# Designed miniproteins, single chains, continued (3), part 28

Each design is a single chain, and the fold is of that chain. pLDDT is the mean over its residues in the fold that is shown.

## One batch from the design tools (miniprotein)

Design m8944
Fold by ESMFold2-Fast:
Structure m8944 (fold): chain A 70 residues (1-70)
Amino acid sequence: MERKEKIREAAQALKNGDFETARKLLRELGLSDEDIARLEFFAPHWTVEQLEKMIEAALERDRARRAAAA
């Protein structure tokens, strides 16, 4: 599955309160438990599109951290 599709599915699961599915998908994408908890906290207050952008931003931070460590 394309990364973008997985991000959308995770954002939709968060918005629907399906935290079990959301956590599974977000962990597969490589997000930390702390980033996942933050997304769960904001899910009721944000649109699916906003949640997708937050997931993408978290993944970008993780990528930058890994690049700095390598």
Scores: mean pLDDT 79

Design m8945
Fold by ESMFold2-Fast:
Structure m8945 (fold): chain A 86 residues (1-86)
Amino acid sequence: SALEEALRLAEEGIRLALQGGRDEEARRLLLRAAELLEDVEAVKERVERLRKELEEASKRGETDVDPEKLRELLALGAALAVAEEA
């Protein structure tokens, strides 16, 4: 699916950015991930909801983080942030 491909590209972009030395390639992968998101506004709303949910859980002392929610937040958040700065 387009969402799964976007997550894969965003995760690879984040990996390259963290390694350093391939910043342009990392940026291109994150931009490509954002381009695959057909409903950008729905994705932005989803990312904001996930961020608030995880922040509120943290404030309540809840330590169990859903790995899929964290993955989606980090990957989609990074792709959207790079696209907004482009």
Scores: mean pLDDT 78

Design m8946
Fold by ESMFold2-Fast:
Structure m8946 (fold): chain A 65 residues (1-65)
Amino acid sequence: MISKDVKEALKIFDKDGDGKLTPEEVERLKAYFDKDGDGTITEKEREAFLKVFAPNATEEEKKLL
C-alpha cells in the first residue's frame, strides 16, 4: 500500500493540490526518474526519490515506486 510520505511526494507534482493526478501526470513523474528512456527506473533514481520524499518507506512500498 502507498504510504502517507509517498502521497505527499505525489502532491508535489499535483499543482492543483486537489489530490487528483491524471494518468499523464503519473507517467510524467515516472519519466522524470527514467532518464535513460528505456521505461525502467534505475535503483539509483528510485532510491534518490525515496530518500527525499519517502525516507520512512518500507521495502514493499519502495517496490510500488
Scores: mean pLDDT 55

Design m8947
Fold by ESMFold2-Fast:
Structure m8947 (fold): chain A 100 residues (1-100)
Amino acid sequence: SMHDELLEELERKLEEAGFSEAEKKLLLGTFGNLLNEFEDAEVAEDRKTFTFKKPSGWADGKKTITLDELMDKLKELGFSEKELAILKEMIEKWIELKEK
């Protein structure tokens, strides 16, 4: 599945970047949760805004969140600059695949 392929790619990127098993597990779990929560979300033409069919916890109970707001929320969860850079690359790749 697309979700499994994206998670496998993320795992490889994290391994190559030298992250610990605990860090990899947390990052894979977080990205997996994002993929599940955003499964039915619509991506705007700018590829920077997501609209959910139902209110989402990722959007603080709202139906819309921007990519920048999502990255800020991940930063608040305690992810490092290096971890956020990898997560952003994976989110952008997922957006591209979702349009196919």
Scores: mean pLDDT 82

Design m8948
Fold by ESMFold2-Fast:
Structure m8948 (fold): chain A 99 residues (1-99)
Amino acid sequence: SEEEKEKAKKYTDEAVRLLARGEIDQAIEAFKKALELDPTNVDAIEGLATALVLKGYEKAKEVLKKIREFREQHKDNIDPEEVRKLTEEVLKLVEEYKK
């Protein structure tokens, strides 16, 4: 819904501010909340991958590069289904990192 997308944007904005303050674990949780509400929020996908890179998770660097290349190639024509697949990849990285 539009209301869920607006809430996702607010969680994403909060998470970006948390990253700027070095509160990485809180930022990860806020980005995860954003993606639960809107799995097509590309800013939240990139932010979550960035947070994992800052935590030192090497696999997240490759996924972050993939996300950035996807954004550059698809500036004016983003397929929501492809974005959802990126969300699934980043959320899987969070699960792998927690182990």
Scores: mean pLDDT 85

Design m8949
Fold by ESMFold2-Fast:
Structure m8949 (fold): chain A 58 residues (1-58)
Amino acid sequence: GAAAEEVARRAREGALAAGLDEASAEKVGQNARDGVLRGGTVDAGERAAAGAYTRALS
């Protein structure tokens, strides 16, 4: 839905701004989208994005 796409877009842009490469930023965005779809909330998507971002930095 529109909310999942918006959260995914914001997460991807944030990851790029933080210095992640395109592929890593895309994964952060995908995790954010999946988080919204599974959890039903923007907050669930943001938590999923944060987890993916942390893994990308490791």
Scores: mean pLDDT 81

Design m8950
Fold by ESMFold2-Fast:
Structure m8950 (fold): chain A 72 residues (1-72)
Amino acid sequence: SAMLAQSVSGLSAEAIREALLAAGVPAEVADPLAAHVATTPATLGDVRNALLGAGVPEEVAEAAVRALAALL
């Protein structure tokens, strides 16, 4: 998907964190991921893979990606 190729590195850590939390991502995953993505080049696909790798359910990971895409 073209959406998964979009960069999220222009978003603030706070904006990324709030979008992840709103989608149902646990704070223990959302906090370090938001900090990392805000300082390191990353795509929506990278965020999705990181969430799935952290054990976040696919449904929640997809909701998080959609929430972030809406901010781009």
Scores: mean pLDDT 82

Design m8951
Fold by ESMFold2-Fast:
Structure m8951 (fold): chain A 62 residues (1-62)
Amino acid sequence: GLREEQLAYVPSPEQAELSREIAEELRRIGEGIDRGLALQRETGKPFRDALAEGLAEVGVAG
């Protein structure tokens, strides 16, 4: 069993909601980065340009 010192931090309902929103945003950004890497491999574009296209595809363009 867990010792008292090892108890996980339990966020408030408000913190849990904020964490969920942050997790969704990070997930979208990660998908955009993965898309950018795939585009760089397929097209040979500079990573910066491929990343911009990948992020735009997932709606993280501005």
Scores: mean pLDDT 72

Design m8952
Fold by ESMFold2-Fast:
Structure m8952 (fold): chain A 82 residues (1-82)
Amino acid sequence: MDEELAELAERAFSSLTPEQRKKFEELMEKVKEALEKGDIEKAKEYMIEAVRVIASAIEDEEEREWLEREMTRLLTEQFEKA
């Protein structure tokens, strides 16, 4: 994994407000439910929304857009291989 991307994601996650953290947890629950039902496309949609929540904690606009773009790309590649 890209170490720089992982470090940015970790910092963003640790900076989430209680409201953002709750929304992230709700989205991850929906991802789990969709995967249990075999709905890979729905799971991918919820995962992308979860990435957007993490990205919203980043103050720098360029870093936010970069994280959202790269995480979405990696998730799309993983779901296509499954």
Scores: mean pLDDT 78

Design m8953
Fold by ESMFold2-Fast:
Structure m8953 (fold): chain A 68 residues (1-68)
Amino acid sequence: GADRERALAYMQSLAAQVAAQLEAHTGLTPEVTVTVEGDVIKGVVRAGDKEITIEMTIEEALEVIAAE
């Protein structure tokens, strides 16, 4: 549904921002994985030995979007 698509787009945008920062600091091309399991959206960004995980529910993502 539209809410899931908006939440997924938000996570993809956030993960891309994290990836850009990690690439700038490491000089390595980061790997970005975004998954949805039920109501939970998980973003994982990896570069070399560094891994950053971001996890939120669809509801939490929509609350953040609505607050802007």
Scores: mean pLDDT 82

Design m8954
Fold by ESMFold2-Fast:
Structure m8954 (fold): chain A 91 residues (1-91)
Amino acid sequence: MRELGRRVAELVFEGEKAIKEKDAKKLIEVGERLEKLAEEALKAGDLNLAATAYEQASKAYKAAGELSGDEELYKRAEELEEKAKKLREES
């Protein structure tokens, strides 16, 4: 597995665990790290990995929003989902 792909997979696993444990703070942290990895994937030219990382970051923020009631987390999730969709249309 590519190093960036492995890091994305690790964060997805941490996010799934945080959802089960209802840890909104960890979900926000996972979302932030996935956004950074998506940007790194874009710089590396891996549009599919970048789209996957943005999609997973969106899921983490949405889950955090559901746990915390924070409307801004839902908005961030929607923005990242749109970024992922655009990348998939361009790849």
Scores: mean pLDDT 84

Design m8955
Fold by ESMFold2-Fast:
Structure m8955 (fold): chain A 104 residues (1-104)
Amino acid sequence: NEKAENIKHYLLGRELGHLADTLSPEELRKKIEEVEAFLEENYEELIKKIAETGDAETAIELAEKALKDGRYGIAAAAYELAAQSVSGEEAEEYREKALKLYNR
């Protein structure tokens, strides 16, 4: 599923982007493999459902699960996906939640 792969890459980039300039290429590769495995084990069904439906509710479910797991970059990215599926004040609320998580 191409859309699911695109979502996984987006979540991965948001979780690890801040480390790209601080880790060696070998350390970064190991961390990428670790987070990819974590996404496949814990979030695969939610990612697949977001890819199939574009549903804000499912994206929020992913964000809340990621917050509970301490995966703040993934949680922020999931709130950004939710914001894309709604409009107005609700979209702005989700973008604000994402921004606060990136600034932790």
Scores: mean pLDDT 83

Design m8956
Fold by ESMFold2-Fast:
Structure m8956 (fold): chain A 88 residues (1-88)
Amino acid sequence: ALTPQERALAQVTLGILDALARAAERAGRTDEARRIRDLARRFQRAVDAGASSSELERIVQQALDTAVKALGEERVEQVIRETMEKLR
């Protein structure tokens, strides 16, 4: 079972990945948006399965790399910041 802190962190991460996928879709980057959504589902399954921190970090990094390819680094940083402010 996840601790409340681990559950909160996983929910924040999933919220960020969803926001990045939506931003990619709005930018017309449909393939990258689909990949981010697939990686978000993979992250959720890995968390539920008790995967290692290194495996979780690898999935998140793949999603961030995909988002940067779709949106550029500056827009990715903006989406993350705005999403974190909304989850407060």
Scores: mean pLDDT 85

Design m8957
Fold by ESMFold2-Fast:
Structure m8957 (fold): chain A 74 residues (1-74)
Amino acid sequence: MEEEERLQQQFDEAREAAIKTLNEIGSSQEAKDLVREGMDLGREGAISGDKEKYEKGLEKMKEATELAQQTLAA
């Protein structure tokens, strides 16, 4: 239960961070695709109880934020 709550919080925070970053600097298609993939994997993981899919979704969200930050630096 507590681990699932922490994963949900981490996912929500990563999603919000990615969306804020993408909105602030203008989104690349690659960053938008990573957010979409992350959301789809997170939703599938939550529905099926597949922790691995949920963790992959979280990873994709973090990648989207990193890619967007790199775009800002470039």
Scores: mean pLDDT 74

Design m8958
Fold by ESMFold2-Fast:
Structure m8958 (fold): chain A 70 residues (1-70)
Amino acid sequence: GPAAEEAARAEAERIAEEAERKATLHAIQGDYKGAADVLEEAARRIEPLDPELAARLRRAAQGLYEKAQE
């Protein structure tokens, strides 16, 4: 029901915020692969809770993996 869907989205948002903070710390150190790995792992955890948010994190991770190859 709506309450369960809201709880799932809130949990997904919390996981995403934690992952974005960790990814930012990796990126500041020039560790773009580490930043991408953190976001990809969070996306896997979030996918059953919020597939749209998971897709956004995977796109962000892909960009960071590409930057790591430069």
Scores: mean pLDDT 88

Design m8959
Fold by ESMFold2-Fast:
Structure m8959 (fold): chain A 77 residues (1-77)
Amino acid sequence: GIDLAEKVARIVVDALREAGAPVTDEAKQHILRAVKAALDGNTEEAVQHVREALRAAGVPDEIADRTVEEVKKLLES
């Protein structure tokens, strides 16, 4: 639902902030796609777009992997 989609966006934005990474237009598009997928109940699609957003922003693998796992656990709970 909306609450889960908002949490996904917050988790990704917090990861970008932690990494000191800018929210680029490319990263923002992937965040929007992740939020839409979460609203649609499509967990795999949401996780994929989170991963692409973090890659587009240049987030280090350690932060990116932790962030993806957090989103996955949230959506699979």
Scores: mean pLDDT 84

Design m8960
Fold by ESMFold2-Fast:
Structure m8960 (fold): chain A 80 residues (1-80)
Amino acid sequence: SDEEKIERLKKLMESDEPVTPEQRAELREIVTWLAKKLGLSEEEINKILERVDQLAAEGKTAGEIVREALKLISEYLKKK
């Protein structure tokens, strides 16, 4: 459910540690769900996921990654 995805996201953001590969995969799933629900195209979603992967590789936290993903989603929505 949508509530379960929000709760999983909240739990991920409680950590101040760099995201693990498993947490990266979960963030990719949640970001894809949110962007798709908000009407972003597959191409726009893929660009956001590329940025998620880059930030995870740089050792960013889930909170930092989510903030950047939401910024990009907002920017794409403004261009619709």
Scores: mean pLDDT 84

Design m8961
Fold by ESMFold2-Fast:
Structure m8961 (fold): chain A 107 residues (1-107)
Amino acid sequence: NKVEETLEEIKRIAEEKGLEVVILDFRKMTIDEVLQRLEEIIERAKKEGKKYAVILLHSDDFEMSKEQQDRLRELITEAVELGVLVVELNDEDSDDELKRNLELVKK
């Protein structure tokens, strides 16, 4: 699976850059668990100044309410403003989309 291979490569590159990698897999987690984990990362980034890489693996089978979507986007925005690297992958992503995400992490 090219998405899984890309996920492992992104993780490797982020770890080589000294970032702590957290994978939030919507295929394995509820939205409430994802939101809670993002809030925990944001709080630790604020307190410790530590650099995190958060990889969000979306699924097209996963439905969110508008309120959940708005909250997720709010948390992602706050994390990015704190210097957290956020990468959003979908299990339906094309090879070109996966390559673009890899190039973002390599910088």
Scores: mean pLDDT 80

Design m8962
Fold by ESMFold2-Fast:
Structure m8962 (fold): chain A 97 residues (1-97)
Amino acid sequence: LSHLEKVKKRIEEEIKRVREEIDQLKADNTPANAIRLVELERVLKALEEIKKFIDEAIKSGMPYEEAKKQVYELLEKLARELGISPADLERLKEIIE
């Protein structure tokens, strides 16, 4: 229980960090920033879906090991569907652990 709540807290902190980075990149009009904005918007969508799942897992009393397995499966699915970069996917896996 406390472990899932800690994972949720890390995801909420990462969502805040990504939103702040997106806002900073929007202030600077460069081609590199435009590319990174698209990548971070994909990461943000994945984080929001994972947070939604964890909220429901906590609410339903799902065991940590089951929730962890399903979160990894969801992350892999979202990475394929949204086209998340290998570097961003690696960081998301670190946050979930």
Scores: mean pLDDT 85

Design m8963
Fold by ESMFold2-Fast:
Structure m8963 (fold): chain A 85 residues (1-85)
Amino acid sequence: PELTLEIEGSEEKVKQAVAKFRELARQIGAEVLEEKIEGNRGVITFLTASRDAAEELRARLVEAAKQLGVKIVRIELRDLAVKPE
């Protein structure tokens, strides 16, 4: 499964949040597929080994975002076992 998180805040807070998200992903063994920071917006996509790992990562990312004071604009979990088209 892929987990994508989009956040919004000050440029500095977004950079801090993305760095923390990378650290959390490493702790659970998730791979960072894509990372993009554009001014006040950040997008990061992770590849997780299982749906349970994706849900655990999602919970940790949400908590980290709250602690860092960034706004979560979007969270998307995609199960790669179900191909759209």
Scores: mean pLDDT 79

Design m8964
Fold by ESMFold2-Fast:
Structure m8964 (fold): chain A 94 residues (1-94)
Amino acid sequence: SSALEKFEAQVEEILAKVRELLPDKPEIVALTEEGARRLLEAMRNGASEEELRRILAELMQRLAAWGRETGDEEAALIAGIAVQEIYDLALETL
């Protein structure tokens, strides 16, 4: 659908910003990209708001854990903001 195509383009733009903000942090960038793929795939499969919320909670937990393990809480926060933006756009696309 045109709405899904627009969502996909907006996700790519958000991920591009994450890569620019975190150029030397490939691990958290990869986790953010994996999270984006999970949300996009859920949208393609007609996921409910509740399913998207569950995916977001799991992703936020993983990003927070990475921040604690590495001590890079700022990079984890940037990734979390990006994933939250993607989730908010997914809800607008439903």
Scores: mean pLDDT 89

Design m8965
Fold by ESMFold2-Fast:
Structure m8965 (fold): chain A 83 residues (1-83)
Amino acid sequence: EEVLEKAQELVRKGLKGEAIDYIKENYDEVKKLIEEVFKQDFVLARKLLDFLIEAYSQLDEEREKKINELVKLWLKLVFEHSV
């Protein structure tokens, strides 16, 4: 329950641009949140992923590495839970 509520708030703040500083400081925590939310709400987990990809695309040259890491995480989650 707390995981879904946290994810919903982060997506809402992300749509307003308010969450960019938070995700920059808390990248690993947000990745963990995606993994936990994926099992409970696939659509919300995808919205979190899309928000992170968009946010990192605006930050710096490390964005390519971070975006590739997020894409690989998503593919791994889909593969592991699609059996």
Scores: mean pLDDT 71

Design m8966
Fold by ESMFold2-Fast:
Structure m8966 (fold): chain A 81 residues (1-81)
Amino acid sequence: PRVTVTLTVRTDSGLAGLAAEVGGVIAHAHVQGPSDGSLATSESVVTVDLPAEKAKITRTEPVQTEGGGTGEGEVEVEVHE
């Protein structure tokens, strides 16, 4: 089946990155924080054909931030028929 992996990463300053692995596929997302201290968000979407049994997150790394800000990350996996 077709599988969509969505990575969302947010930061209030500096550079933030997120990486996740689904069924052997590695996806990355990154975002640069704004100069005004508001929250910046970026999404990365990867679509791949995987067996349903492998359509799951096998590895997620903590959000990595540079520049002294706070970062958040989310990974979502959707399986399509």
Scores: mean pLDDT 73

Design m8967
Fold by ESMFold2-Fast:
Structure m8967 (fold): chain A 89 residues (1-89)
Amino acid sequence: SAKEKIEKIQKFLTEISKIVSYYKDDPEKAREAIIELARKWKEENPDDPIFQELADRLIELVKDPSKTLEEVMREIARAAIEAIQKIKE
């Protein structure tokens, strides 16, 4: 259902926020942990194109060395909102 998909995205964002908080003094480890989480989430949702696209986009955002972790987190939030809008349509 749409509700279950939205809740799954919200849970994913919560896990990312926990990683960022845990590795507050080590942004490189935060980036690596987020990429690992996104890859695992992608593997656990292989048949959902919205989740696949969101995970791939997040991995690309996190790998961008020109962006601070704060900028990455803002763009992750925007990507998640976009994914939720696609689910609601």
Scores: mean pLDDT 85

Design m8968
Fold by ESMFold2-Fast:
Formats: sequence, C-alpha cells, structure tokens
Structure m8968 (fold): chain A 82 residues (1-82)
Amino acid sequence: DKTIEAIKAKVESLGKTVKSVSEENGIITIELEEPLSEEQAKALYQALASLPEVAAVQIIVDEEKKTTTIKVLTKEAAERLA
C-alpha cells in the first residue's frame, strides 16, 4: 500500500526502525522501537497530514516504554464514522 510505504519511508529517513504495522477499519497503526523527539514528531505529523487519503493523524510518544505509536485515519474510514 502506497500510504503505508510512504509512512515507512518517512520513519526510516529519521533513522528510526518500524517495529510493526497494522491496518484495521481504515486505521493504520505503526509502532516504533524508539521515542520521537518533539521536532521529529512534528515533522512526521505534517508529512502524514499532507497525504491525500489521510483524514487524521495521532502520534503518541511513550517515554517510559521508549516507543512511538503512529495512528493514521483514512478519509474513507472517516466518512463511514460520520
């Protein structure tokens, strides 16, 4: 999927490793093994929000577990929830 590939490419460009990827009901969840910095999280959020099929983006940094969870809601799923 081009959207998932774009997300992975952006994450890898920041020097981070993707631990897992899942997609259910139009929600793409990406887990990283490292916490993103504030600047990295902001840059990634802006890049993902600019994708044509993306309705919403949530980035959750867990400093205790040293992980980042990225959730992307597709426009199709957003329309079905409305």
Scores: mean pLDDT 78

Design m8969
Fold by ESMFold2-Fast:
Order: sequence, then structure tokens, then C-alpha cells
Structure m8969 (fold): chain A 97 residues (1-97)
Amino acid sequence: ASQEEIDAEVKEALALIIAAVTINALRDPNRQVSEEELVRDIERIKEIALELAKMGYEDGVKTVLDALKEVQELARQRGMTRAAEAASKAIEEINKA
């Protein structure tokens, strides 16, 4: 594998770790989740996905998009309107890249 391929795999893994931690927190009905922190995490995932798109790693981008769609739905279920909108916008921006 090239250094570029390794860098892309590390970026994909980082985005998916952030998403997984977020999804697990949102799925726990006893856990209080900060909407402001959730918006920051969504923006961070978006930034990583845009970098993967620039590198041409379409499969990695698709995997991260699927995770963002799950975050969007869970945020909506919690009534976190700002976070759900942030996820929706992130998905649109990534799809246009």
C-alpha cells in the first residue's frame, strides 16, 4: 500500500470512530448528549469525508456517509433539530464533492 492509501485508511477509521462513539451515545436513552458537541463532531466527520473525496477514495466516503445518515436519524429521534440539520447539510456537501 502507498503512503496515500495508508493516510486515507487512517482518515476513514478516524471518521468512523467519531461516528461510532456518537451513535452509541445517541442510542443510550440514559445518556445526556450535548447538541453543541454533536454539531462539532458532525462537522469534524464532514471535514474528513471531504478530504477522502478529494483523494478519490469513493468507498471510504460512502461508508462515512452511511454513518452520518445514522447520526442524522438518531439526532432527529432525540429532537436535536440543529444537529439533524448539520448532518443533512454535511451529507449534501459531501455528495457534491
Scores: mean pLDDT 87

Design m8970
Fold by ESMFold2-Fast:
Structure m8970 (fold): chain A 90 residues (1-90)
Amino acid sequence: MTEEERLKEIEEMRRVLLARLDHADVFGRKLTPAQRAELRALIDHLTELAKQGNVEEVRRLAKERFGWEPDESLTPLQIAVEIAVRALKA
């Protein structure tokens, strides 16, 4: 995988996560404007961490927010996506 292909994959996942946020009501969640802004900021932050390959910070966020210790085989992008999905559900 080239760096260009990696960045395109990360941007595509960001688009998918933002679409899920826009359709939060489909999952029975009525989010306030403040909650939507917070979740968007989280998605943007996770996207930047994934682009940087910052495994330490995505692991720290997973543990801090959800008590989740990601498996060592998971990429920063995979960890970031799971954090965003969990945040969108709860």
Scores: mean pLDDT 79

Design m8971
Fold by ESMFold2-Fast:
Structure m8971 (fold): chain A 77 residues (1-77)
Amino acid sequence: MEAEYQEDIAQFLQLLRQAGLELSPAEVRLLETGGKIAVEEGGEAVTNRALAEALGVSVSTVSRRVNEIHRKGLQAL
């Protein structure tokens, strides 16, 4: 169930390893928190608001970290 979602995360992790990208501890915690929400409530429940509440930070802080992770991935291409 939800195998496509789990495969997407695994593919993304493989791409990061292939590109030689290293995530900061804060970025790793963000991804781990997103994974927990996805397992408990489904992938569609992973929002900047839900991540902000779970991490105890502002939505703006989450948005910046998500954009930074995405930018690092795109810059490696």
Scores: mean pLDDT 68

Design m8972
Fold by ESMFold2-Fast:
Structure m8972 (fold): chain A 64 residues (1-64)
Amino acid sequence: MKYTGNGFEAVLAASRLPTPFRVTNPATGESVVSNGDPEERQKALDLALKADILGEEVVVENLA
């Protein structure tokens, strides 16, 4: 399932999604996959938060 929304909603979705999941910012081409490692999850959350600050939408995809 793919979710497209503002960065803040994506941060909330990514923090609650089971691993693995992917966060992509189509405006920058940046993508992060979280496989259960806290570092990767933090990178995904940071990408979503950065998009929110810039007023960009992100795609959050559950890979599980």
Scores: mean pLDDT 72

Design m8973
Fold by ESMFold2-Fast:
Structure m8973 (fold): chain A 69 residues (1-69)
Amino acid sequence: MSDEEAERIVERLRELAEAVGREVAARMMAKSLGVGPDASREEVAAAALRHFHNERLAEAIAELYEEWR
């Protein structure tokens, strides 16, 4: 995955939060990654790394998840 693809995924996640609300977007993100709705930041980061194999994207997703809770 390129850095540009990672940035585009983050932008789309921000657009999702604007459309459905931050709390709903956070729950949808956790569910899509296969973790529970009350998952920790660390669980989301680990799941994102497993799914995308990109440390920068996993960190960005975990940061958004923490910000939106």
Scores: mean pLDDT 81

Design m8974
Fold by ESMFold2-Fast:
Structure m8974 (fold): chain A 98 residues (1-98)
Amino acid sequence: SSMEEELKKKLEEAKQRLKKLAAKSKLSAAQQARLDAIVADLRARADALLAELRRNYTPAVRLEAEITAGVLAILGAVTNDEGLLELARRYLEELRRL
C-alpha cells in the first residue's frame, strides 16, 4: 500500500512483460556475441565488487554491486535467459549475506 510497494509491483510486472517480448525475438549471431561480452564484463565486475565488499564493506560499493546484479537480471529478463536471472539472484543472495 506504500508508493514504494506499488513501484516494486509495477517493476516486477514490467520484467515479466519484457520476458514475454524477448521470447518472441531471436538475437542475431552478432547481437548474441555483443550480449555475451557485456555479460562477461558485468560478471567480472560483480565478482570484483563482492571481493571488495568482503575485504572492506562500504555502502557505495554495495550499491554498485546491487546495480550490477540488477542489470544482469534485466538482461536475463529481456533475452529470456534463465541462467542470467539465476546468476543475478545468486549475486543478490551473496550481498544479503554481507
Scores: mean pLDDT 78

Design m8975
Fold by ESMFold2-Fast:
Structure m8975 (fold): chain A 84 residues (1-84)
Amino acid sequence: VEELEKRIEELLRRAERIYEEALRNKDNREVLEQAIEELERIREEVELILEYARRTNAPQSLIDRAEQALREIERKIEELKKIL
């Protein structure tokens, strides 16, 4: 449980870094496209954690955290797509 929570936090920090770097380079199409692709991969990893947590009846707090992380990453992806 603690390892999965730590992994979600790591993925969120990585997503934030990618998002901030993309915003600094918003006029560079290649950087934006690469950032979106990387964020989509992070989203998929969070989805797998969420599915695993539900399958193993993990604590609701972990499920809630994964769902919140998923929403945050999806919002970042949408914002970058609007810039493209």
Scores: mean pLDDT 86

Design m8976
Fold by ESMFold2-Fast:
Structure m8976 (fold): chain A 74 residues (1-74)
Amino acid sequence: MLSFEELIEKVLEAYKAKDVKGMMDLVAEAVANAKTPEEETKALAIGIAAQEAFRLKMSEEEFRKVVLEVLEKI
């Protein structure tokens, strides 16, 4: 199972490649493999942040900041 740090890095690589399907597949796998409601919520939060960052054309730095801020609230 990927750590959340590894998940963020893989989602960021897909984000840089403009691979929306790759980002969503990574998040879906993390949600499916979540063992606790907290882990599922964190995986979903990463997915929502990634979709919004892609829609708003955020930079890599802005994307990392948004994801970290969302995870701190959970």
Scores: mean pLDDT 77

Design m8977
Fold by ESMFold2-Fast:
Structure m8977 (fold): chain A 102 residues (1-102)
Amino acid sequence: SLSDLVEELEKKISELEEALKNNDVLSASKTTGEILELVREIRREMLRLKGPKEIVKYANQMLYLYFTFSPKSVAEEKEFIERLLGLAKKILREAKKYLEES
């Protein structure tokens, strides 16, 4: 369900924040990939339900950034993951709001 996807996204965001705090770039990169898969599914559900356009917009921005940016250093990789985390948090916030209004 959408609720299950949102709950899993919140869990994965927390795991990503912990990996970044521990400077575990390998775990951060893996968890980011898992977050992208959840964001794709949430985006599909939003399109199916004709849900908030802002969620689809942030999902599109996150997917575009992920597939078009190629970091050249560990520092750039961390900054890239932090930017993706910011978009994931915006998606989570808007999705939780939508679920509270439904």
Scores: mean pLDDT 88

